# Designs tried in a protein design run: designed miniproteins, single chains. Part 75

Each design is a single chain, and the fold is of that chain. pLDDT is the mean over its residues in the fold that is shown.

## One batch from the design tools (miniprotein)

Design m2604
Fold by ESMFold2-Fast:
Structure m2604 (fold): chain A 58 residues (1-58)
Amino acid sequence: DRLLQYAIAILKYAQENGKKVEDLTIEDAKRAIKKYLGEEVSDEEAQRALELAKQYAK
């Protein structure tokens, strides 16, 4: 599942930068996905992945 891979990248980014997933922006999500997966995504895709990452961070 591509969306799950994006969510995992966002979780890794939060941990590496000492940020809570809840405090991440769409731009942070895009940076995470580009850094760990080498992909560029739309704002909508980044938003969906960020929402999923926030659910896993509970």
Scores: mean pLDDT 85

Design m2605
Fold by ESMFold2-Fast:
Structure m2605 (fold): chain A 78 residues (1-78)
Amino acid sequence: SLLEEIRNSSSVSKTSLGLPGGVTVVRPRNEAELQEAIAEVSVGADRVRVLYPRSVEEAKAAAKTAGPGESLLIVLPR
């Protein structure tokens, strides 16, 4: 599950954690890593949304709002 994968990981980068296709979850160490992740998820997507949820539960709720042709980048707090 998403919660177990996050619990067992010191960081998550470019990983789809049991979320719908087109959802990417990252824990960037700095702004450069965040910008790199945004650039990568923008390739081939009609729309890109960058989300900063306060919790994993908020991230899961946001992931359910993904539309067709849309890429979501979920940025987890440290």
Scores: mean pLDDT 65

Design m2606
Fold by ESMFold2-Fast:
Formats: sequence, C-alpha cells, structure tokens
Structure m2606 (fold): chain A 99 residues (1-99)
Amino acid sequence: AAAALAAAKAEIERLVEEGLEETRKAAEESPSAGARVGMQYFADVAALAGSAGLREVEQAARDGARTLADLLNRGASAEEVVKAAEESAERIRALLRAA
C-alpha cells in the first residue's frame, strides 16, 4: 500500500540521517569506531528496505556496509570512512526519491 511504502521511506531516511551523524561522531574517536557504527546503520537500512520491498535501496545499503567493512580492514582514515558513508547515504536517498 502507498501509505505503508511512504512510512518505510520516511523511516529509512531518518535512519540514514541518524546513521551519518553517528558515524561522523564515532569517526572523531577513531576510524574503526566510525566504520563499525556506519556498518550497523546500513545493516538496519538494508533490513527495513528488504521488508518494504525496496530492493535497490536494500542493495545500496548492503554495498555501503561492505565498503565500510573493506575500509575498516584496510585501516582507512576517518576522512575516508566519513566520505564513503556520505556517498552511500547519497545513493540511498537518490533511490528513495526515485521509488
């Protein structure tokens, strides 16, 4: 139903906004903390998107989590972690607007 889809999109947008802010804060403490926080929020977005049938949003969120996991494993900087999270969030928001 259109109302249920609209509610799911609004909740995903809220999680993306909250996730970016919390990832930035955690990255100020350490790059690994930022990456782990971002991965968890993208996992939450993927789960909600999957439940709502938003398959492209689910895939973009899974890809975002993988990118952060790769950066964590490579010992990337806080700047690289935040940039990757921001780029993944932008992709998710674009897909939400198109859906």
Scores: mean pLDDT 89

Design m2607
Fold by ESMFold2-Fast:
Structure m2607 (fold): chain A 64 residues (1-64)
Amino acid sequence: GMDAQLRGIAEALASGDPVIQAVARHDLRTHYGLDDAEIDAVAATAAREGPEAAARLIRELLSR
């Protein structure tokens, strides 16, 4: 479901691999409609707080 997909994107952003991160950023923009500032906030959250916190932030942004 969507929660598993968002967790996968959050784990990709937390991976430290720039290619995997670029694909995850593209998915957030193209399939979920997030803007650059929102994507940067999600990526920063993944780096600081891990993928679970990043996945929660994605869900909050999508509930607007």
Scores: mean pLDDT 86

Design m2608
Fold by ESMFold2-Fast:
Structure m2608 (fold): chain A 71 residues (1-71)
Amino acid sequence: SVKEEIDKLYKEALERIDKATSREEIQKVVDEFLKKLGELIEKYNLSTEELRYATDKFGEVLEKAAEKLKK
């Protein structure tokens, strides 16, 4: 399902952020996640509910990235 593909991208993004050693690596992960999420939205013609789910997961990735950037 599309939610499973979103969950896969989300999990991969969180794992990559945890392993990132620089701000540049974190930014690259966020950018790639956003790009791949956009590709899923275009490919699957998502419902309003699925779009909200995708948006919520994007917000969580941004929050994780921000927390990781704390010294």
Scores: mean pLDDT 83

Design m2609
Fold by ESMFold2-Fast:
Structure m2609 (fold): chain A 90 residues (1-90)
Amino acid sequence: MEEIEREIERLEEEIRELQERLEEIEEEIRRARKEGAPQEEIDRLLKEQMDIGVRILDKAVRLSILLTEKRKSLGKSMEEILEELKKKAA
């Protein structure tokens, strides 16, 4: 279970870093459009934004799977505790 927790923490950190980069690119796009930058430069930034967005989604899906696995494991542990308590009450 410690391995799942480390993977969750790593993915959360990677998502945070990608979100920060996404915000930077969004600001660069706004500035480029405001300054009348060439469409080629704007298209390059839009492509970077899309690529980062895809990477965030991929990591978020993996994080969701790991969180679900951790939740299922906790559910099984709770069921085992409840079974032990029932046996002691008899």
Scores: mean pLDDT 80

Design m2610
Fold by ESMFold2-Fast:
Structure m2610 (fold): chain A 68 residues (1-68)
Amino acid sequence: MSPMERFAELLRAALPLLSPEVQARAREILATLEATGDLAAAQAVMATLSPEERAELLRALIEAQERL
């Protein structure tokens, strides 16, 4: 599995673990990945999140990783 496919899988698994606000941002990251096929472009979107949004997303990604 490519790093891009792995990140997309983790994002999808993390979505139900997120608040609606951070869920919208995660969907934006996922849409960017799907539209561009570029992990760096998706990471650039993630960098625009607030520290609190990033912390919530990272926690959810770690939890999703444990379930996969």
Scores: mean pLDDT 80

Design m2611
Fold by ESMFold2-Fast:
Parts: C-alpha cells; structure tokens; sequence
Structure m2611 (fold): chain A 84 residues (1-84)
C-alpha cells in the first residue's frame, strides 16, 4: 500500500510552487484512474482552497464538471464547497 503525503507535506508543496502549476497538478490527479492518486488529489484540493487564489481553483472545478466520469464531477463539487 503506497503511503500518501501528510497534510503538512501537501501544504509545504503547494506553497513552494506557482499557484497555476499547483492547480493544474490537482486537476490532473483528480482525473487519475488510480484511487490512491484520486484520494491524494481530493486532500490536496481541500488544502489548496485555503492557500491558492479562489478564481484559479474555480476554473479547475469548472473543467472537472465537464468530465464524463461521475467521480471526477464529485471531486469538482467538493472543491467548490471547500471554496465557500
């Protein structure tokens, strides 16, 4: 079983990279077919909602809502809720 990064490690990573790069990475991870990567992306999105520009994450969520995958659409809705 792969060990996922802690919330502290995710926060440090998100603060160390360009916000646009971080948002793009979150979007790609949320589209992953790997359940562990999807769970990591979901946690990363919630942390990013406190750190990254709200407008940038809303663009990511809008893109994910257009996915034919209902699980990806669910992640988009969770991201929108985290930004409230």
Amino acid sequence: HMELPSDEEIEKYLKSVDPEVAAEEIARAMRSKDPETQEYARRMGKIAAKILPKELLLKVAEELLHSPDPRVQEFARELIEALK
Scores: mean pLDDT 78

Design m2612
Fold by ESMFold2-Fast:
Parts: C-alpha cells; sequence; structure tokens
Structure m2612 (fold): chain A 100 residues (1-100)
C-alpha cells in the first residue's frame, strides 16, 4: 500500500470507530491496538523525528481519553470521550496526509 492509501484507510477506520463506539472491548485491548497502529505508521510512512514526536503525543492523549472512558459509569460520557479520542486521531492522520 502507498503511504496515502495507509492514511486514508486509517482515517476511514477511525471514523467508523467514532460512529460505532466499541463498548464491549476492554480499554487496555483498544490501547494495545492503537500502539500497534502507531508502530505500523512509523515503519511504513518513514516519519521524521518531529512527526514521530507528534504521533507519540497524540497517541498518549488518545490513550488518556480512552482510559477516562473506561473509568466512567455514564454510557453517554463514555461515548463522548471515545468520540473525542478518535477525533484527535483523525485530525492527526489528516495532517500527515496533507504533508505527503
Amino acid sequence: MSPEEILQLAIADAKSDKENPNLDTPVEVQIKALETARETLIRELNLSEEQQAELEAVTEKVKELLREAGESKDEKEKIELIKEAYDLWIEFYKKLLAQL
């Protein structure tokens, strides 16, 4: 796959997850999937050190929001936090795509 195709698929997947928040999968499993996706982006897109640092910062913020969602007892709050997490990731992927 080209770098453009990888980012376009990542954006599509993140949009799908935002529209259909997964409440059945443990948050730590979702976080591990995000870390795997991050490692794949670093490897496949040949990111600069600056881009890698930005990806790390965004990934950590997304993990924070997902953990907050996991701790929440209110389903509406869980959904809003998950959507906020995926919005941050989608915006970062769009930024990377614009830099290709």
Scores: mean pLDDT 79

Design m2613
Fold by ESMFold2-Fast:
Structure m2613 (fold): chain A 80 residues (1-80)
Amino acid sequence: MVEEYKKKLEELREEVLRVLSDNSASREEKEEAREKLPRLGEELVEELEKAGDYESAEEVRKKGEELERELEELLRLAGS
């Protein structure tokens, strides 16, 4: 269900934000964390498209793009 996929993306965004906010995390760990959210988004979109659910795929894609944008804004504010 599209709502469950959106929830998975929100949970991953929270996990990624925790890693990026952790001063003990290495640069490599933070770079890997940043890549996780767009990767999951693409995987979920592909899964829905293969199932023929193009409407839900677009909703998940938009949610992923919103979460990535929010994450980048938070990182930019933290770097100020």
Scores: mean pLDDT 79

Design m2614
Fold by ESMFold2-Fast:
Structure m2614 (fold): chain A 101 residues (1-101)
Amino acid sequence: SELQQLVDTHLTVLRGFRDRAREVMPPEIAARVDALLDQLEANLRAHKDDPVKMREALREARDQLAAIEETIPESDIQSLSLLGVQQIHLTTVIKTLEKLE
C-alpha cells in the first residue's frame, strides 16, 4: 500500500538520524535520542495500518525531541541543528499522514 511504502521510507530516514546522533551529540543526549527514535520505530511498525495511532506516536516523539532540545547548550550547534532537522522531518510525516485521511 502507499501508506506502507511511506512508512518504510521514513523508517530509513529515522535510522539515519540515529546514526548521526551517535556521531555528533554528547553520549548521554545521543542515548536519549536513540531510545526515543527506537520507540518511535517500534510504534510505527506496530500501527502500520492505523494512521491515527502513527500520527499520535510521531507527535509524542516530536514533543520529546523538543524537550531534549531545551536541555542543549546554545554552543552545541551540531546537536541543535540535528534536533531541528529531526523535528521538521517528523512534522512533514505527520502532515503527509493527515492528507491520507
Scores: mean pLDDT 85

Design m2615
Fold by ESMFold2-Fast:
Structure m2615 (fold): chain A 83 residues (1-83)
Amino acid sequence: MPSREELLEQIRRAIEELRERGAPELRIEYAELVLRVLEREGLEALRRIEEELQPLGEEAQKKKVPPEELLRKVNERLRERLE
């Protein structure tokens, strides 16, 4: 598994790539929020957040929610975590 430092560098690079390819703002925001969680609280906090968000993903799959709407909800949860 890559080190925490390597993962942080990979996410920063991914954010730059998303900006260059003109990805939607919600996707860029998601990557930035994940980076902040990793920097502030580490890998275990990110795993716990992913577990908390899993039911939202499952519900979205059942209801055929657009990916952008799911991503908006995920980003709101991540912002709440960081405040």
Scores: mean pLDDT 75

Design m2616
Fold by ESMFold2-Fast:
Structure m2616 (fold): chain A 83 residues (1-83)
Amino acid sequence: LADLLPTREEIRAAALGIVDSLAPHLPPEMVAKMRAAVEAGNYREAIRLLDEAAPFGDPQLLATASVAIGLLHAADVLNEALL
């Protein structure tokens, strides 16, 4: 049933929630770019931006970023599958 699959709107909302959970740990400019990418449905760009932030050696951010990257990748795959 289509109702059992997330809608594009639900995927975007979930991805925005991921960005919001990372916002306290990232520079505001990076958060703004990630939010814009997610709102545009460009989850790959959001992943790229998070990868760019992750190497700066915050262990808490690294652990959270690994989970967030997995979830954003799932959002990208689901968004493509709904096309």
Scores: mean pLDDT 71

Design m2617
Fold by ESMFold2-Fast:
Structure m2617 (fold): chain A 71 residues (1-71)
Amino acid sequence: MDALYRETARGLARYAIRGSDALAASAAQVMAENGAADQTFRDAAIAESKRLAAEHPEARARLEAMAAALE
């Protein structure tokens, strides 16, 4: 279960890196919906978004916004 949640969160966060605002917004919405239903997913999505923000400074603002939306 945890591996699936982590992979899903990682995949969604990668849309923020790709630079499509519409796709990043859709990914953030899906993450927020799953986070509301599942604390494990929310925690994994926040952690993964923050980690990717550190690794990808060019996408940091989008990834930090995704993490903030899940909090």
Scores: mean pLDDT 68

Design m2618
Fold by ESMFold2-Fast:
Structure m2618 (fold): chain A 74 residues (1-74)
Amino acid sequence: MEKAKELAEKVREFAQRAIEEMLRATPDEASRIAGRAVGELQRLADEAKKISPELAEEIDRAMDELVRAVQARR
């Protein structure tokens, strides 16, 4: 339980930092940042499935938020 909670917190911090970097970057750079972040989150989701399927779903939602943030910028 605690390990899954720590991983969820790290995922949120990672996603938050990626969004902050995207806000400071040009649209092209933001797309590249989002691509790398989504790739890392996909790897974390695979690891999370071994611990908790619910955590994997939370990571998938974080990826969706990153994609939507890029799309919302035009």
Scores: mean pLDDT 73

Design m2619
Fold by ESMFold2-Fast:
Structure m2619 (fold): chain A 90 residues (1-90)
Amino acid sequence: MDDLSDRELRVLRTLMRLTADGAAVSAAEVARATGLSVPTATRILRRLEAEGIVESRRVGRTTLYRARPLAAIAAEIRAIGAEFDKAHGL
């Protein structure tokens, strides 16, 4: 599996926080919370959806996103492990 970039991890962590109670949020809400542009947040959310980490639902003309809790936690654990390995040269 491809490792997540620092920006993709920021988007994932933010989405997990915003959707902890089962709510879904728009790419614009994620962009505001992360300080990213809406197009950048949308691209990252689509990538995470393709990896099975995020679910999307279309409501009218708006696409809402929600983290899949177990898959999102697994992705975070893998990313933390990769960061640790880089820091320790292992």
Scores: mean pLDDT 76

Design m2620
Fold by ESMFold2-Fast:
Structure m2620 (fold): chain A 62 residues (1-62)
Amino acid sequence: MEKRREEAEKNRELGFEYFRKGDKIKGAQHLARASELTGEEAAQKQYELQKEFDKILAENKA
């Protein structure tokens, strides 16, 4: 469990970094990987992904 959570967190950071750089496809792939590693939290991560993506997308445009 712990190792998977660490890997998921690393993928979340990479995903957000790609989103900030404007690479939405790679960002989404890394965030999806993080959700796969924490499958039981998938629904919550889906909701958070939508909100965080919108926030980062707005910041990236600014």
Scores: mean pLDDT 69

Design m2621
Fold by ESMFold2-Fast:
Structure m2621 (fold): chain A 65 residues (1-65)
Amino acid sequence: DKDVQLAKEASKLQDEILEEIQKLIEEGKIEKAREFMLKLANTPASDDLEEKIKILKEILKEMKE
């Protein structure tokens, strides 16, 4: 049950990051969009969903600031 909630949170964060990447592309900030796509792609697949969520939150925070 907790794992289901963590997986849902991770998925939501990934979707938000992808939306922000799309906005960067639409704004012509292609290099920045590629940089964040690479960061997202390099996020480790792990059984530790809490670590993954922490990394995704950090990426999203950088994009919004």
Scores: mean pLDDT 78

Design m2622
Fold by ESMFold2-Fast:
Structure m2622 (fold): chain A 79 residues (1-79)
Amino acid sequence: GAAAEERARRIMGEILRAARRAAGLSQAELAEAVGLSPATVSNIESGRLAPDEELMDRLLEAVGMSGEEFAAALAAALA
């Protein structure tokens, strides 16, 4: 349901935020790297916006995380 989807988006956003911080990037620096505004990155990291698959792949590449690493982190967070 919608609540489970919202929770999944928030967890995905939290994983992205943690990876961005580990990479030493600000929201503005990540936004510049992928052609977004800092407000859009903030909304993705908070789970308010769901990026499409292509944008998510670019975000993960920019923070140095593979899709497999992201999937593993998401599975661990949902356990």
Scores: mean pLDDT 86

Design m2623
Fold by ESMFold2-Fast:
Structure m2623 (fold): chain A 89 residues (1-89)
Amino acid sequence: DVEKEFERYMEVLERLLSLRSSLTPEQKESVLKSSKEDFETIVKNNDPEALELLRRMLEATENRDANHPDPLASMAGRGMQLLLEQANK
């Protein structure tokens, strides 16, 4: 269930954003909103590769394996930076 997997991803992203005191509440909401919109676009376009990637990231999060570099933190960090740069223009 892609919707449930994305909900878990959003919970992780929200927790990661809450740990970033350098971000304003508006910037955090913008990142969460943009992530949801991007996901809805991927689902609408039926992009199986993007959905598979999300599933793999969620599996890593669920296992919480210290041996894995945090792919969600890395990807969320880069995505967050790009979204914040666009939102601030």
Scores: mean pLDDT 60

Design m2624
Fold by ESMFold2-Fast:
Structure m2624 (fold): chain A 63 residues (1-63)
Amino acid sequence: SMEVQKIVEELRKKAEEARKEGKEVAAQIYDKTAEELESEKDPEKARKAKEGAEKLAQMFEAS
C-alpha cells in the first residue's frame, strides 16, 4: 500500500542518517525493518514495526 511504502521510505532515511552519525547498529535495525515491510500490506502493522525499530535504535544509541 502507499502508506506502507511511505513508512519504508522513512525507515530508509533514518538508516542513512544513522550511518552518517556512525550509528551502524541503529542503521541496520532501520534497514532490516524496512526490508521486512517491503512485503507488508497492513499499514497498522507497518506503523507498529516502525515504532519498535525506533525504540530499539534508541536503546543502542543510549549505550
Scores: mean pLDDT 83

Design m2625
Fold by ESMFold2-Fast:
Structure m2625 (fold): chain A 60 residues (1-60)
Amino acid sequence: MEELRERLQELLDEIMKEDDSFDKAVLAIHAATLLSLPDEAITEEDVERLEKRYQELKEK
């Protein structure tokens, strides 16, 4: 679904703007890996998990 891919790209872009830590770099790698998969292999649960992790890192 195009919406999940768009959300992953937006997440990756936001992480890259502020990425100055190892945890954010790992999250960016996960987002980029999902973007390399076919649309059918990208699940909303995977996208939500990465978005939640990014929010947790922003609270540090």
Scores: mean pLDDT 73

Design m2626
Fold by ESMFold2-Fast:
Structure m2626 (fold): chain A 93 residues (1-93)
Amino acid sequence: SSKKFEEKLKNGDDISAFKAMVKRAKKAIEEGDYESAELTLSVMKSVLKEKGYEEAAKYVDEALKHVREGDAEGAKKYLEEGLKAFEEEAKKK
């Protein structure tokens, strides 16, 4: 999972890869599967931080904290902000 996301970022499919992971995390949150949501967000945060998407990683970390608190609305809000930050950081690279 982490390896495939890293490979997509490396190959220039970064925006599509990030959007796919955001959809996966949102689905898990909407289904009440907070264990899968936490795992998905932890993988996203790790890979984003390693690849220098620092602002997107911060927002994903906030979404992860809200998932751990059971706050679905807060988690989704920070995922949307993370997507915006990712798109802006991707334009600078």
Scores: mean pLDDT 79

Design m2627
Fold by ESMFold2-Fast:
Structure m2627 (fold): chain A 85 residues (1-85)
Amino acid sequence: HMSAEELIKQAEEEVKKLREKVKNATPESLPDIKAEAQKVIDLAREAYELAKKNGDKELMNRAQKVLAEASRILREVEEGIKKAK
């Protein structure tokens, strides 16, 4: 359904919202944020593979940046969950 450009724009928007959610995170909200981070990672991976097949290096680079940020957020949230439990 979505083009690589549409997927990456959605992933970029979702990672911005994810960043704001992490700033206001409580121990109770961390599992939900973890699930959202995983969805953003999956979306960025799909966008990267589609961009790669299309030879779109700019979209590949943008997808990698979203993947890196979402993966960092996932690690921070996982550490927060470990400390809360």
Scores: mean pLDDT 82

Design m2628
Fold by ESMFold2-Fast:
Structure m2628 (fold): chain A 95 residues (1-95)
Amino acid sequence: SPVDRVLGLIDEAIERLKKAKTLSEIQKIVLDLIERLESLLPDLSPEAQQVVEDLLGRLEITLIDSLINQDSVDETKERLIDVLREGRERLEELR
């Protein structure tokens, strides 16, 4: 299903973030994920679209806040992974 594709992208992004060693790598992973999720939005149900749009906004805010606060690589990874896990849980409920 389209939801299964979104879940797969989130799982891939979490694994990539766990392995990232620099803020530049984290930014690339998040921006790549945002682009891929945006491309899938038209294929999703209205409820799934809302969950993904909320997730996209939270990813952008979290990344910007981490850059402004000069958070460590590990702190930035932890916050982004938590956001992704919450989004994944909400999408699983729509399965």
Scores: mean pLDDT 89

Design m2629
Fold by ESMFold2-Fast:
Structure m2629 (fold): chain A 114 residues (1-114)
Amino acid sequence: GKIEEAKKLLKQAKELLKKAKKYAEQGKYEEAIKLLEKAIELLEKALKILKELGVDKKKLLEAEIEIGVAQLALAVAKVLLKKGIKPSPSLLLGAVKSLEEALKILEEAIKELE
């Protein structure tokens, strides 16, 4: 069902975030950005499912804010790379942290449905 689909999306996002963190720490920014963009897609799909299931709107808003913070950080990093400027490691690691917080919020939301 929809809960199992959301759980699968969150597990996939978690693995992408682990890989993205390692690439960001190694200065492999283009690889890290691609993994983070994929993690965002999976988290947004899970968020949509949880909204349809009637989960607490306040918790979902907190997850949306964290995803938005990460999206902004990635947009900045992509602009910098296009200009040949090395982004700060803290920028991509900050995006990872925001998406890890979004993931945690969505995992807690699923537990409330079980």
Scores: mean pLDDT 89

Design m2630
Fold by ESMFold2-Fast:
Structure m2630 (fold): chain A 93 residues (1-93)
Amino acid sequence: KEEELQGGYEGAKGDADYALSRVEKEGTPEQAAENRALYDKKRAEAEKSTPEQGYKLLDEAVDEIAKEDVERSRAEMEALMRQGGADFLAQQA
């Protein structure tokens, strides 16, 4: 249904906003700026498109932003785990 397609589009926007907010809070300023610029571009394209195309464009942006967020979260988790002990690899990771 058209309402379900529109709901999917709004959901994808929410997912992108959430992923971007995680990078903004915990990532570097450079990562936050790049992800915001990417999201802004995809969002502008989505606004010109049908809900179906917009959903796909935003989903692509979420994938790119989420990839960076996942890598950052892994690095943070590893750093926290190494806080409990000296590990030579922590200086090289």
Scores: mean pLDDT 62

Design m2631
Fold by ESMFold2-Fast:
Structure m2631 (fold): chain A 80 residues (1-80)
Amino acid sequence: ALSKELRDEIIRIAEELLNELQLANEDPSKLAEVIAKIEELIKELERIKKENNLSKEAEEELDSAIEFLESVKKDLEEKL
């Protein structure tokens, strides 16, 4: 199980992603900035994985989340 602190941090990252995706949808001129922010969120998840003694299952869940963000970033880059 994830600690409360780690869970709260992941939720914060997810909320930031949602806000950035909404921003890109509302203003296409900000697409490059949104892509850069998604890269920052990916780095935050990678930091969480590196700095925490996670179970293998928790690491696999974070890897899946990172892969999902990379996929979203790629889709946005194709629209740039």
Scores: mean pLDDT 77

Design m2632
Fold by ESMFold2-Fast:
Structure m2632 (fold): chain A 71 residues (1-71)
Amino acid sequence: GPFTDAELDRLLEHYRRNGYITPADIEALTGKPGSLKAALEAAFTERYGKSLLDLGIDEGVKLLVEAVKKV
């Protein structure tokens, strides 16, 4: 799938390190890991048909933020 668990973890860590999301945001997201991952994979595949690695971290981060706002 477009989002592996490792890719999602790397993006959440990148967001945390750069201050784009708080630890509380990460806790809220990880409290719903199955539904969040499925929703993000569906939205991302439908929109772009590419993995996060193909887009690079910065572009993947922007798309993940936009997708999370819709969940």
Scores: mean pLDDT 55

Design m2633
Fold by ESMFold2-Fast:
Structure m2633 (fold): chain A 65 residues (1-65)
Amino acid sequence: MKKVLVVADDDAERGIEVGKKKKKELKADYAVLAPVKNGKEAEEKAKLIEEASGDEVILVNLAPK
């Protein structure tokens, strides 16, 4: 089972930079940027990615509350 890092952010540039660092630190196999407006959308998108991929999701939620 692969590990996917889902970086949820309303700022794509910040999300990409944080994603690069966290992917290396958390030893995720790949990273996905999930554009979201708030933390609830972040959790919902992470769940959809887990269900669609069958991979273990590590969520980094940078979106506003």
Scores: mean pLDDT 80

Design m2634
Fold by ESMFold2-Fast:
Structure m2634 (fold): chain A 88 residues (1-88)
Amino acid sequence: SVEELLKKGEELIREGEELLKSPDLRLREEGRVKIVEGKGLIRIPEELKKLREAGIVLGEEFYKRKFGELKEELERVRREAERRLAES
């Protein structure tokens, strides 16, 4: 549901912000990934609302596409985090 996506997104951002306060570089990189995921989950229902207001009829395929896009973004962010950790 929209409320579940928003709640999970907010929880991930909160967890990520706490991890960013850590002196541990690995935990800080984990925090960055969690913030990206949380923001992505919040964006999905907001994009759905805008498209519905524009008169676009959306099905299950919309969610599959958006979750797929978020997964690809998270894979990229995780690769960047691993690179930063390897350079440290």
Scores: mean pLDDT 83

Design m2635
Fold by ESMFold2-Fast:
Structure m2635 (fold): chain A 99 residues (1-99)
Amino acid sequence: SNPGLRDIVNLMIKLNITIPKLSPEMRRLYREKLNMTDEELEKIEGKVPTDEEIEKLVEEIAKKYNLSPEEVEGLRELFYRRRRGLELKLQAELAKKLA
């Protein structure tokens, strides 16, 4: 759409956002059902960007492309939505393996 959206895709790739962190409920199920250790759980978890990391990235893109407040809000929503999508995908995959 606009140049800032293309930069987001490239920056997400650079941040290596591939695997989200397990929810507390999924971590508990993994521990109880499979007797997995915290170290084993950490090996299957990826880090997701923090709120602070997302806000910093949004701010940097907004300044670079001189985005309006409305565009900045849309950009922020896109980042948070993608993070949620990755979290749900991992939880679904783990639930399927535990069922």
Scores: mean pLDDT 61

Design m2636
Fold by ESMFold2-Fast:
Structure m2636 (fold): chain A 87 residues (1-87)
Amino acid sequence: MFEELKEEARRALRRLADPSASAEERLAIFRQMLAKFEAVLDQLSEEEKKEMLELLERAAAGASLSLTPEQRAEVAALMKRFAAKVE
C-alpha cells in the first residue's frame, strides 16, 4: 500500500518538476495526492505518516511555482488541515 503511494508520489513530483506543467495541472496533481493520502491515513504507521507529509510538502512547493496568490493560499490551507490530521 504505502510503497505504491510513494511511487505515485514520486511520479507526481517528477511531473511537478517539469517546466511545461500548467498551473491547472499542478493544482490537480497536488489535490489528487492529498486525497489519496487522506484516504489511507489511518492505515499508516507514524513514520509513514511523517514521510507522507514530507512528500505532500514537496508537492505543495512544486505546485506553487506557477500558481496565483489565491491558489497558493488554498494549497497552504489544505496543507495545514492535513498536517493537523498527521499530528
Scores: mean pLDDT 78

Design m2637
Fold by ESMFold2-Fast:
Structure m2637 (fold): chain A 94 residues (1-94)
Amino acid sequence: SSALEEFAEKLIEAARKAIEEKNKVEMLAVRDTLEWLLENYGDQLSKELLEKVKRTLEELKEILEKQPELSADERAEAELYRDIMIQELKEIAE
């Protein structure tokens, strides 16, 4: 799906922006959303886009592992953003 691939590219861009801005909540939300995308719709992505998603996910994981843990409130906020993005993914991936 071209719409699914467009959304995946937007998630990659969101990851890059979150890293640049040092926004840990957005990084966590995008990490979990990309992980969910790979698990549920990875087979619908082109091989090149699949590789970009995997590399972006790896980078987010490495950055977050080196950072202090998020507070409970920050994690809850990230989960809300994740759930919104997953809902959008489900609507697109028909």
Scores: mean pLDDT 86

Design m2638
Fold by ESMFold2-Fast:
Structure m2638 (fold): chain A 93 residues (1-93)
Amino acid sequence: AEIEEKLQEALKIDAEGTALYYQGKYDEALEKYQQALEIYQELKEKNPKDTTLYLANTLNGIGNVLYSQGKYDEALEYYKKALEAYEEYKKLQ
């Protein structure tokens, strides 16, 4: 229940970040994505498979926001982190 409740809140915050990104509210989108990442990182210890996928998707979302802001080097770092998380997720299959 508590783990499921935290996961649902993280997914909601992540979706809010995505909505803010599409509105062009890049700094607010980054804040929401970072909040979701913190929750996913906490949950990864107890539910690594699904949490690793959500974490990978959020890292990719941060990369997209940074790219849209013209912060290309920072965007590339987050895309690399997302790729590493996707590769980790595949090994958990």
Scores: mean pLDDT 87

